# Designs tried in a protein design run: designed miniproteins, single chains, continued (5). Part 81

Each design is a single chain, and the fold is of that chain. pLDDT is the mean over its residues in the fold that is shown.

## One batch from the design tools (miniprotein)

Design m18805
Fold by ESMFold2-Fast:
Structure m18805 (fold): chain A 66 residues (1-66)
Amino acid sequence: SHHHEADDYGTLAVIYGGQGKEEEATEAVKKAAEYGMSSEGLKSLADALRAEGAEKAAEVAEELAK
């Protein structure tokens, strides 16, 4: 199932975002989408990333959610 890997990458994105690792957070967001994270999941991920101050990664998650 793609959902487990997508969720794992979503979790990594939030961890990297909280650490200020914008490039790694953004790559993890792209992997979450690649592994099938839903539009709703990506929107929730964007909200979580914004709460961590990871604005660039949050914008990428919002773009991929469409």
Scores: mean pLDDT 84

Design m18806
Fold by ESMFold2-Fast:
Structure m18806 (fold): chain A 84 residues (1-84)
Amino acid sequence: SPLLEEVRERIEETSRRLLETMQALRAQGASDREIQAAAARLLIAALDEMAAWLASVDTPEAKELAALFREARARLRARLAEVE
C-alpha cells in the first residue's frame, strides 16, 4: 500500500532524528529526564504532522490511521505534561 509505505518512511525519518537528538543530548551530559522530554516533544510534532497529512487523504484506511495517530499524540502529550 502506498499509504503504508509513506507512513513507514515518515516513521524511519523520525526515528533517525530522534536517535541523533538523544545521542547529542547524552554527549552534553543531559539527564534521562531531559532526554525523555526532548524525545517526547519530537515525537508529538511528528505524530501531529502524520495525523494532519492522513486527514487530507480520502480513504477509510487513512481516516483510521489518522485517529490512531491523534490518540497516540494525545497520550504522549499528557505524559510529557506529567514529566515537566
Scores: mean pLDDT 83

Design m18807
Fold by ESMFold2-Fast:
Order: sequence, then structure tokens, then C-alpha cells
Structure m18807 (fold): chain A 60 residues (1-60)
Amino acid sequence: MKFKKEKAKEDFIDPVSGKKILKGQEVYVTKSGAKYANEEDIEKLEKDPVTGKDIKEERL
């Protein structure tokens, strides 16, 4: 799974950890545009909530 760090453009709550992320804090963004407080929250997901695909799938 590929993702990048960027600054949050607005306040949101991470659905995995329940943490409130404030505008301007660093977040991890997946290719589908889903945002998480940290990489560990992404690792807890078996499927991308936007596309429904397995996020741990290796492209082999």
C-alpha cells in the first residue's frame, strides 16, 4: 500500500483510533484519499473503506 504524509486541511476524527486531528497536523493519506492519524491505523484495516479492496495486497 502506498501513502504519503500531508497536513490536514480541516479537523477530523480518525475512525480507527478516535483521535481528533486538528487542521495543520500531519496525517497519512492513501491513494484513495482516505486520511489517518498514523500509519498504524492504516495497518489495522484489512480493506480500504473507499474502494473496498485489500490494502495489504502485494502487487505480484
Scores: mean pLDDT 62

Design m18808
Fold by ESMFold2-Fast:
Structure m18808 (fold): chain A 83 residues (1-83)
Amino acid sequence: SLEQAYLRVREAILAAVATLPPDLAQQVLDLLLHNSDQLPDLLTDEERQALLNALSEPDPEEADAAVSRVVFALAKKIEAQKS
């Protein structure tokens, strides 16, 4: 179901952000899980499509890789704005 796909992607996001510094992890989580209306301005079309594809990806390794790529790309953009 879509709800199960969402929970799986959420778990993949949590796993990816666990490797980030706490402040950066919180900002990424807030954008991806709580402030999704801000995502179109921060993600490229390719990154947004990768996240959407992760919801329907039957291969969990490819889905997790896509989620990790989006998480780390977003983290890099947030850090670049602070510099």
Scores: mean pLDDT 72

Design m18809
Fold by ESMFold2-Fast:
Structure m18809 (fold): chain A 65 residues (1-65)
Amino acid sequence: SAAAREEIDALMQRINDATEPLPAVELPSGARFAGGDYSEEEKAMYVIGLAVSRLAGVPFRTPAK
């Protein structure tokens, strides 16, 4: 939906504006993101995963890195 898209976009802007490596995080599914530097695509997937988990209440699968 448009509202969900706006929320995802806002989250992406916050992450990018921070200009710091994303922290290590565990998603509700048990998937883990190791902290560190990420490519732009990886940052986008990270934000989308968090937004999907938050908005839909479903687990997000992240590739192990």
Scores: mean pLDDT 57

Design m18810
Fold by ESMFold2-Fast:
Structure m18810 (fold): chain A 89 residues (1-89)
Amino acid sequence: SEDLRKAAEKVIEGVKLLMKGDIEGTKKKLEEARKYVEKHPEDPLAEDIMRAIELLEEGIENHETLEGVIKAISAALIAIGVLLDLELA
């Protein structure tokens, strides 16, 4: 699914922005990711992307803490997993 691929890419972009301290840019990327995933509510990969979005939102709340960094990395790993699954399908 192109929408799910774009949603995962937006999560990864959001993680990159958060690592640079761009909280507002990260929030914008999460909004874009949600718009793509909302089109596929019953897809298991959409559920994985939603989990990644939630982890990255928690990463924003805990910004500049080790907990926030771990959550952001976890979100990136889930999004990468979705991209790999879509590529191998």
Scores: mean pLDDT 85

Design m18811
Fold by ESMFold2-Fast:
Structure m18811 (fold): chain A 65 residues (1-65)
Amino acid sequence: TVEALIDRVVAEVAEELGLSPQAAADLREGLRDMERRVGAFSEAELEELRRRIIAVARRARAARA
């Protein structure tokens, strides 16, 4: 289900970036809101979002470090 895919993406991003439970919950809500506005996400679209979020966050941390 799309809900299971969103939960999986949130779990993987939280693990990679060390997100707090609150930040993970906010990300999950944001992804669900986007799905409602755009329509149903495909697995490919959710995987692309996961990769992009992680890449942007890692780049931001590298620029600060």
Scores: mean pLDDT 73

Design m18812
Fold by ESMFold2-Fast:
Structure m18812 (fold): chain A 70 residues (1-70)
Amino acid sequence: DLEELGREFGRLAAELEEAAKTNPELQPLLDEVRRLEREGKRAAALGDEEALTRHLQAGIALAREGLARA
């Protein structure tokens, strides 16, 4: 479900952004999550749901990794 993936991505990205404010070592992971967000938005604009799903899943995995390090 793309809606559920989008909500989970948004929640984890926001949590990672907050964690990166006090842990600068998380900044490279946050930058990569933001890149995946931009690519996902582009895929959504083009109607490419498969690419959007892949970008959301990749971003969720990276955000979870970053939060586990925090």
Scores: mean pLDDT 87

Design m18813
Fold by ESMFold2-Fast:
Structure m18813 (fold): chain A 57 residues (1-57)
Amino acid sequence: MTAEQGIAALEKLAAQVPAHALEQYGREEAAFLESQGQTEAARAVEAHTRELVARKR
């Protein structure tokens, strides 16, 4: 999975799930990307997850 694909999935989920669930999904996706050696993509997903969670007050 690319960073763009992970971010797109998070954007779609952000409309449908509460902040807590979105945060959990973002962590799991970042961990998966890290396990695949895609550290840069994992960091991008983490950063975008934080931004989306901040918007869901």
Scores: mean pLDDT 76

Design m18814
Fold by ESMFold2-Fast:
Structure m18814 (fold): chain A 118 residues (1-118)
Amino acid sequence: MEKIIEAVKNMTPEQRAFVEALRAAFEALARDLGVKKVKIEYDPETGKLTVTFEFDKPSPYPTLTIELEPAADMTEEERLAFLAGAVYAIKKVADEFGIEVEMSDEARKLAEAYEKAL
């Protein structure tokens, strides 16, 4: 946790602005598509963040799964900071819209680390 907190504290203003842009995108998704549940899973072995949205409206696609992978030129610290920001942004939007959140323990640690670094 402390390593992720330090990584988040070291984010540039441009990197923080990217996290805010992600928050705005998730807010638009929640508002416009009617999300009822979000599942967030982080695998520290693979470095993959998987986000699954379940919709409450009738749809030919009842779920949307997004996998977030770091850019190949990012450091581990930069990667962890961006992933922590993404999880935090999704959780904040879900909380604001009353959306059910299911989160793995590793994803929860990312969100908590980002919040503590603010």
Scores: mean pLDDT 78

Design m18815
Fold by ESMFold2-Fast:
Structure m18815 (fold): chain A 79 residues (1-79)
Amino acid sequence: MDPSKYSKEEIFERLKKVFPEFKTFDEFLENIASVEAVKEYKGKKNVVIVTTQDGKTYYIETESLEEAEALAKAIESLR
């Protein structure tokens, strides 16, 4: 899946379910330390792993590794 397929709004809606502690999408993006896509992590499949600057780690499960990689690249492109 192409990262350009994700709009800022679509990424925010998906992330909002996992990162309710951030008041704005821009605040969330500023606090990202790393984003990676992996096939499996701690029993979760096709996962985007987001680590924030405070050392917290968040996991977004997707339906395929291609979707995980595309989402990770889309998030990276916005910060």
Scores: mean pLDDT 72

Design m18816
Fold by ESMFold2-Fast:
Structure m18816 (fold): chain A 92 residues (1-92)
Amino acid sequence: ERWRELEERARELEELVKEGKITPLAVAEAYRRALVELGEEEKAEESMARFEEHKAKAEAEGVEFAPMTEEQRKLAEELARVLVEAHRLEEE
């Protein structure tokens, strides 16, 4: 039952990402936080470095990224929590 509740919340968050309601910066922060929480700090640093490189290149081409708002930070925290819980359930 906990797995079904987690799956439902994950689908809701995925739909928000597809609709653009969760920004690319918030998604990147969520993955970084999840990796840190799982003890994968080196992978978290590599993931963020690749995102920052991509962001810098895109901004040089005139692409504007939406700023990280308080609402987006909260969504990133929720997404990170769901990712961590999903990984922990797969290990059981």
Scores: mean pLDDT 77

Design m18817
Fold by ESMFold2-Fast:
Parts: sequence; structure tokens; C-alpha cells
Structure m18817 (fold): chain A 57 residues (1-57)
Amino acid sequence: MQELNEAARDLMTEVKRTRPDLVEVAKLAIIRHYPKSKSAEEFRKLVNEELERAERE
């Protein structure tokens, strides 16, 4: 849990600073993957994949 909370906060801070246009996408991705992710590593991968896809569009 602690590792996941750290990962979620770090991701939101990064998105708000570098890609404010993707804040809503990041928020929804975090909500979707947070309860289902088994590790911080998996969680970061899944959220970043959604952000990368949105960035390419």
C-alpha cells in the first residue's frame, strides 16, 4: 500500500508539472489501476501506458 501511494502521488505530481493537459487522463488511470495493481511497478507501468497512448493522440 505505501509503495502504491508513493507511486500515485509521484505520477500525479509529474503529470501536473509536465503534462497538465493529461491530468484528467492520469486521474482516471490511477483510479482504474490502483485497486487492481499488485505492485507499485505494475501500477506505474499501466498508468504510464495510458498516458503514453493519450500523448500519441
Scores: mean pLDDT 76

Design m18818
Fold by ESMFold2-Fast:
Structure m18818 (fold): chain A 85 residues (1-85)
Amino acid sequence: SMEDDIQQIGDYVDRVENIIKTTDLSVGQAGLYIGLLRDLRSGLEWLVNDPSLTPEQKKRLRELIERLDENIDELRKKMKEGMKK
């Protein structure tokens, strides 16, 4: 269901946030996660325009997009710092 899909996406974002916060990521690993999160973000930009979604589901998707932007920015900072070594 759409509710299950949104929940699974949220769970995935939670797991990636934990990895970013708790793991010393290599430049390659940070780049991989940036790519994965950017692809997910693009998918969610399409999904949020689905007319079958409730207003509450659209709000949750917009909050997930915001969280993805924050995580991508954090990963970019880590990648840039790793490349300066």
Scores: mean pLDDT 87

Design m18819
Fold by ESMFold2-Fast:
Structure m18819 (fold): chain A 89 residues (1-89)
Amino acid sequence: SMRERTSELFRELARLLEEEGFPEEAIEELRKAAENAVSDIEKAIEHWLKAMAILRGQELSPEILELLEEIATLLEPEVERLAAATDRE
């Protein structure tokens, strides 16, 4: 259920970004995140982080910021887990 909710929020975010004319590359990454949220959460997070990197420095609407906050809150435990598991030399 939580992963299905995350998938729905990714689709909603992608729709708002497209509606407001944000970069298509970020929208496509979010669509891929939504597609993978239920079956492969690590892959969904990879696409989510790529979308966030593309949107970095953009002026986002309050509606988009609210969705970002909700998605980030849902994904935070999984993102922390993946970061802790990654040892870089």
Scores: mean pLDDT 80

Design m18820
Fold by ESMFold2-Fast:
Structure m18820 (fold): chain A 60 residues (1-60)
Amino acid sequence: VSTTNPEQQTALNVALDSVKDALKDGADKQAAIDALKKGLEEKGFSQEDIDTALSEVSSL
C-alpha cells in the first residue's frame, strides 16, 4: 500500500522500532503499548493507524 504521507509512515516505523527495542530490553509490554498509544495520539495519527500499531506490538 502506497502511503500519501511518507513522513508519517517513517514516524510510525520509528515508534514501532523504539517499542520493539524497549521490549527486548525487558520493558513491561503494557507500559510500552500505553506509551506508544499516547505518542501516536500526540502526533495526530488516526485511530485506525494507532490500532494497527498496537496490534503489531501486542503480537510480540
Scores: mean pLDDT 75

Design m18821
Fold by ESMFold2-Fast:
Structure m18821 (fold): chain A 86 residues (1-86)
Amino acid sequence: LEDKVQEIIRRLERLAGQAVEEKDYSTASGLTTIIGIVRSLYSQHDYTSAIQSVVYGLDQLLSNPYTSPNIKKQLSQLRDIAEQIL
């Protein structure tokens, strides 16, 4: 589970970087907030709450109609991966 949380953090960081490159600063900011929460829970060995926070945070970002379609597709894919770990 620890290794899966680390992989999700890496994927979130990669997607946040892509959002910055696409000038989607709103999504990049949201992803940075999720990463902060997940890293905090990870440091406490609360891996289940870390994954739950990813699913919740990504669902909130996916509800934004102004997110680019490419970023939205990747958010959805990562959300599904996180849910499968729960």
Scores: mean pLDDT 84

Design m18822
Fold by ESMFold2-Fast:
Structure m18822 (fold): chain A 92 residues (1-92)
Amino acid sequence: SSEVEKIKQELLAIASQIPDPAVRQELIDLINRFVEALEKKDWLTATKEMLRIMALFEELILEAKKAGDEELVEKLREQNKRITELLKKLLS
């Protein structure tokens, strides 16, 4: 689907903004597994990978809060909101 490809590219663009290279790669891997599951119509796996993406962002926000990095917290919250909206769009 052209729409699935566009949303995948938008998700990967958000992932590219994550400053930690290891976390960035983990998010890219999760996005790729999520999209592969959608293409296979494996809704159980797609839901599982979606929840993992959401959990990773919650963890990143918590770590940024502990570090006192308010700018990073705001950026991550906006990215989490965008990712959640994109993931919901793909499941509709």
Scores: mean pLDDT 82

Design m18823
Fold by ESMFold2-Fast:
Structure m18823 (fold): chain A 95 residues (1-95)
Amino acid sequence: SSELERMREEIARYEKEYGDGAVARAAERLLERYESLSENALRALSGALAMLVAGRSLEEIFARIDELLKAGKLTEEEAELVKEEAREFAEILEA
């Protein structure tokens, strides 16, 4: 998927620029695990991770995911999956 390819490219640029291999490896593991996700779900995940890097709260991110679910852009399963991955990534980013 084009979104998955974009995310991989951004992770590679982040690793090259900042040398933070732990964050880059965690993000690559997420992409490897979830490469079967729909384009909407990958876009939601990408947006959630970008918001975390920008210092936005998990509560705000979860509210955005709930908006996408209400708009029919995500299934309930996809919404919960994106929330869980965002939560795990936030813990890694804060470590």
Scores: mean pLDDT 74

Design m18824
Fold by ESMFold2-Fast:
Structure m18824 (fold): chain A 70 residues (1-70)
Amino acid sequence: SATREAVERVVAVIREMAALLRAEGRDDEAEHLLAMADYLLSNADNYSLATAERLLAVAEADLAALKAEV
């Protein structure tokens, strides 16, 4: 479904953020994000498409901010 695809994209973005955090030695923050990604994926069918797309926009903005920080 489009919702599952959007949630899977959110998870991919979060995993990229976690990898960057681990590269900087920020393992606790990376583990927190990965736990969030697992929760989102396990609950993908409970989200609306609009909610999933909004989560994706927020995650992409957070990744861009993290890339500017490191």
Scores: mean pLDDT 85

Design m18825
Fold by ESMFold2-Fast:
Structure m18825 (fold): chain A 81 residues (1-81)
Amino acid sequence: SVLDAVERLVERLEAEGIPEKHIKRAAVIFAEEYDRVLAGEISVEEALERIRERLEADKSLSPEEKELMYRVVEEVAREAL
């Protein structure tokens, strides 16, 4: 489920030391794009590209945080879908 995937994402990002504010932002982005996949609006690959673009556009995230967060998102999405 979306909730199980979001919980997995949060747990993994917390383990990597990502700040709570950034984890919440990633969880919202992930849930929105995941819901679009479940609705049949976009593919998994399109959702991952959209998530990557949304994380890259966030000026509050460091380059290292963006890379780490996207890697975790991709792993969780591929495990859940």
Scores: mean pLDDT 84

Design m18826
Fold by ESMFold2-Fast:
Structure m18826 (fold): chain A 86 residues (1-86)
Amino acid sequence: SAAAEEARRRELEERLRELRRRYLEKGTELGVLRIEVGVLSLIVKKNPDDKEAQKKLEEAKKRLEEVEREARRIREEVERLEEELR
């Protein structure tokens, strides 16, 4: 049925729009985390004996890696859906 095919296409298009929005949100989060890592890296460089700053830097780097993985997965799903909608 043409109506059923159109409904499936709309569902995929809506999912694609949602994923693109989430990808943009992850991009913003990555920007903030990169600034945080940069600032903490400078603090650690100036104060290499500051164990608390070192811990915060390690935690920030771990969060950055996690968000980068999430953004990559979203990008891969976007690319897959774009190919399916072609």
Scores: mean pLDDT 88

Design m18827
Fold by ESMFold2-Fast:
Structure m18827 (fold): chain A 84 residues (1-84)
Amino acid sequence: ATLSESEVGALLAEARKVLPLLPEELQPLLERAMADLRADPSNREALGTVLALIRHVHELQGRSWTPNARVAAAGPIDAQYAAL
């Protein structure tokens, strides 16, 4: 399933907020994934990378973060990102 422009925009806005909070070695990975996702909203690898890095920052801050069900279904993410 392809994400809507508003869903991609909201996700990329969140990714931009977490980018400076990532370790420097992971920042280029997120920037590339954001560019790939902007170019192709159906790019599952790019979506998965963006979601994983946003979650990673929230976990480092002692918080749980889950994407909405539609965003989760569009990406190659594990069940650990879903509320069980």
Scores: mean pLDDT 71

Design m18828
Fold by ESMFold2-Fast:
Structure m18828 (fold): chain A 89 residues (1-89)
Amino acid sequence: MQEVIDEAVELLEEATRAGIALAREYGDEEERRQAAAVEERLEAQREAARARLESEYEEEELREEVERMRAELEPLKAETRAALEKAKA
């Protein structure tokens, strides 16, 4: 169970960090402020997410959610990577 929770939290953190990177590169002043606030709360959000996942899901249900999150994150990571590469060019 704990191993699956750690994986889910890691995926959530990856998605959040991708959003922060995009906001810092392409965002307006408000979006950059929001990204900075999210970055400051990442550790607290990580602990809250871990507690929520542990209480709301059984291991098998959480594995299904992790697979779903991974499927959603892959195209988002590809789009983020392409956008960041465009900024470098």
Scores: mean pLDDT 74

Design m18829
Fold by ESMFold2-Fast:
Structure m18829 (fold): chain A 97 residues (1-97)
Amino acid sequence: SPLLAAIGGALRLIGELLEAEGEDRRALELALEAVRALFRGDAEKALEHLERLEELLPRVSKEVAELSLEAVRNAALAAGDEEVAERAEELLERLRE
């Protein structure tokens, strides 16, 4: 279920955010704001948060980067936003290379 995957991803983001600091925390906050924007139907705002997250990717842990992008991708899929889902997946593929 895309919705169940999106909810699970959001809960995982919140859990990691409680323990995170510095740029890892900032990346998780941006991912959570993108997820919130997607659930509100604001695709443009979600893309803005994803662009800011992309700028932080070289400076955060790989685990935080993957978690952040997976949460955004899953939320975009649940919201039916193919553009945000495709951008998040492209960033995930670059991390896994």
Scores: mean pLDDT 87

Design m18830
Fold by ESMFold2-Fast:
Structure m18830 (fold): chain A 95 residues (1-95)
Amino acid sequence: SLTPFQQLLRQLSDVRRMLLDGEPFDVVIQRLQQLRDQALSLGFDEFAQVADDLIEQVREIAAAPPEQRDLLLGQLLKEMDDRVLQLQSLRGNEL
């Protein structure tokens, strides 16, 4: 079965899919805020920090000129992939 941490990683993967599918940035930010709050309530401070960093980056993309958004979104998606690997390494293994 999934641990609480693995459930948060799945939800982060859902956020990545939302960004890729072109969901509104405000909806993405709200989902990331929920993930941050869940992570904090569980004591996963590193996950909560990653969520805060991603919220800031989504806000930057939303504020950027439309012609820059695709490039910035591509950079964000790559960073999310790297952050997921980092978070997985901190917890080691699936149960």
Scores: mean pLDDT 85

Design m18831
Fold by ESMFold2-Fast:
Structure m18831 (fold): chain A 98 residues (1-98)
Amino acid sequence: SELTVLRPNETLKAILESQGIHEDSLTLEEILLGFLRYASQLIKDGKAEVVKVGDQDRYFLHTADTPLAPIFDGAPTVDLSDFELIKEYILSNSEVLE
């Protein structure tokens, strides 16, 4: 199977460039990893709520007042451990290439 290659939109591209990712064409996993690096800085800046679920800390990003807000289509919070949901948002903010 060939890897699906994506072209991120301008908002997502700007976030990736801030993480040192300058390629116009990327795999879904490469975009996800760049997003998560950026999100780790937002956690440090107090832009996420920490919720303890058993012995695990889960981080819910407050999307309002972050550069990520346009990616999440008005969702007020996003669970940063929900990688399948984040992948859906990446796909909604990217062009699928061959």
Scores: mean pLDDT 80

Design m18832
Fold by ESMFold2-Fast:
Structure m18832 (fold): chain A 70 residues (1-70)
Amino acid sequence: ADVEALRARAREEMAEVAKKTSEFQKKYDEIRKTGTPEEAEKAEQDYKNFVTEASKKVEELERRIAEAEA
């Protein structure tokens, strides 16, 4: 019912994804310089898992917004 609150929550989730993306970029750059291919693969997998879970939360919030707008 409160579409603005749902939108605000979705924006917060997206902001956390952006922050984690920046942290992943720095970590991945370091691994490329000093780490192994296996460490790079693990870092990518951890990041993808995080984004997948965050995306599901955002998708649920957007679904609730769409239902309220319909």
Scores: mean pLDDT 80

Design m18833
Fold by ESMFold2-Fast:
Structure m18833 (fold): chain A 100 residues (1-100)
Amino acid sequence: SSEKISEEIREAIDKGAEKAEKENKVLSDEEVEELVKEVRKLIEKLKDPSLSKEEALELVEEAAYKLTLLSRAAQRKKGSMSDLVQDLVAELVEAIYTWL
């Protein structure tokens, strides 16, 4: 089941990222700040040991979607936003390891 959950996590990440790329949404500074807060909340929820596999996969997909939007916004801006996105990606990866 660990091999199967790893594949399902990869598919959830891909689905979230593809949705963000397809929408090609340009974020305002306020939307960026709110998405950062939302990603942090999703990562904390993903650490809950009472989550079902289905709930965890939905959180992973949503986090991947929002992180892809933030990554695209970081590419358009010069400055420290890329470091923040990298930190959030690392935190998500650490949380995902609890499900492998």
Scores: mean pLDDT 83

Design m18834
Fold by ESMFold2-Fast:
Structure m18834 (fold): chain A 89 residues (1-89)
Amino acid sequence: MKGEVELSELIKNKDKNKEKIEKARKIAEEDLKKLEEEKPEVIKKLTEEYIKLGYDKEKAEERAEVVVETALELIKIGYEFLLEQVEKV
């Protein structure tokens, strides 16, 4: 009796963990999409800050794009790493 109940709870916990992983993945995908949608405004804001520091507009825009693109890439790698680790548990 106890053995069958424990096996049933382990199977139910695997399904619950699968749902939690799927939900976490969807949240991560939505967060990344939002960051990509906000990217042009962040680039614009950072470009303005570089211009204030004495950079030419063209150089400020190029630098802002590289910094924001690199930051987004690192964030994506971080999310992918975390999701991969959660799937292994």
Scores: mean pLDDT 73

Design m18835
Fold by ESMFold2-Fast:
Structure m18835 (fold): chain A 94 residues (1-94)
Amino acid sequence: MGELVPLSEEQRADVESAADAIVNNEPTFTLKGKKYTFKTKEEIINAILEYIESIKDPNERLSMLGLLLHRIAKAYGLSSPGLEARIAEIEARE
């Protein structure tokens, strides 16, 4: 499924924070250790996608996007065993 690479603790925490804000209908999330407040979920989604797009390494961008999608999908009862195994590998090798 492309080249998934280990993410830094900060990158992983940022994605988890954004996913949790989107899932829980809360207009707040943490990015690079700072708390941000937005009025809509669309603003949160745009902010995290712009952050991912700013990353020069395409494999890191894919890994962050994959983790974000996996977290949101899992919260809605959707899972992929293959993706779940790859996400576990990313988390274990940070």
Scores: mean pLDDT 70

Design m18836
Fold by ESMFold2-Fast:
Structure m18836 (fold): chain A 81 residues (1-81)
Amino acid sequence: MEKLKKQIEDARKEVRELREEAQKNKNETVLKIVDEAEKLIRKAEEELKKGNIKKAMLYLIHAEASIVLARMKMWIDKKEK
């Protein structure tokens, strides 16, 4: 429980940092991916509150995958400049 809560908090922090970078770079594609990640984090929190730990973990994994995709997109855009 405590470990999963910390992972959700860490994901929220990463999403916040990615949003700030995407806004600074005017990267609309990354902003859309970040918005999707925020929705998945929200779903993970809702399932955790209901006691549906496996569903909460699944949504968190999807959110983390979206965060990785957003970071990769930002990295590719920097490399191609």
Scores: mean pLDDT 82

Design m18837
Fold by ESMFold2-Fast:
Parts: C-alpha cells; sequence; structure tokens
Structure m18837 (fold): chain A 85 residues (1-85)
C-alpha cells in the first residue's frame, strides 16, 4: 500500500485538478489551453514550495517557458512519488 506521504501528495495533486475545474465553473466557460496550463503551473509551484523544494529550483521553473516549466514540475513530482513508495 502507498505510504501516508504518498497519499498526501496524491491528494494535493487531486486538489489542484479540482481547483482548475472550479475556476472553469466560476468563469462559466472552458479556459483556453494556454490559460489552463498557466493556472496549473501556479498551483503546482505553490505545492512544490510547501513540499520544501529549494528556492533555486523554484526560480528556475519560474524562468522557463510554460511547457518546459510544466515538464520539469511533472519530473519533480514523479521523483517525489518514487521517494515515498
Amino acid sequence: EPSEEAKKLHEEVTKIQRELLEEQRRLGRQLPEEEAKERVREYQLELLRKLGVDPETLKRIEALPLDEALELIQEIFGKRFEELV
């Protein structure tokens, strides 16, 4: 069974997805793809900060183009999940 830390990380990721759906509902429309990606990046950066990711890595992600930033964030989450197995 997954560890409590792995469950907590999964719950936080699920929360980000739920918040994006709530944002779309509040606006009464589907967010454009680029706008939706930007919102996901913002939520995920906040989560990484809460997880204690170093400031230098966070600054690097903020400086990357949107798609590259999202790829790096996914890589970090994947690695953190593996560490929690």
Scores: mean pLDDT 71

Design m18838
Fold by ESMFold2-Fast:
Structure m18838 (fold): chain A 90 residues (1-90)
Amino acid sequence: MEEEKKKIVIEGAEDMLRASSPKYKPQFEKTLEEMKNAKTSKEMIDILEKTVEELLKESDEIDEGVLAVVYAVQMTVIEREIKKLEKKLE
C-alpha cells in the first residue's frame, strides 16, 4: 500500500473520529489504530468493512456506519485509480 493513500484514508478516519458522537468514539479509535497497523489496501478495506458491520449491529442509527462505508469505498476507488495511472504510464 502506498504511504500517501494510507495517509489520506487515516486523515479521513481521524476527521470522522473528531466528528463522531461520544458513543462511537471508542469503536472509531480502535479502527484507527488497526488502520495504522494495516500493511495492504485490502487489510485497510477489511478493517473499515468490519467496523461498519459492528456499528450497524450495535446501533439503531446508521450514520456512523455509513461514514465508515464511505471511507472503505474511497479507499477502493483510490487504489483502482492509482493502478489505472500506473498502467497508462507504462
Scores: mean pLDDT 62

Design m18839
Fold by ESMFold2-Fast:
Structure m18839 (fold): chain A 59 residues (1-59)
Amino acid sequence: VRDQLTKLFKQLKDALKNGDKKKAEQLTQQMKDLAQQAGLDPQGVEDSAKDIEKQVEKA
């Protein structure tokens, strides 16, 4: 599960850099769903996705 989340976060960064907002939202939702299935905090995943978005935007 952690490995899949890591891969999805990498895809999210690529989608954000490419300006693909729809893809970024879809990936964020997939990560939240995966976290919920694994008994992880979906809010933590959402917060991490927001941090990545801020990092990409400030560059």
Scores: mean pLDDT 75

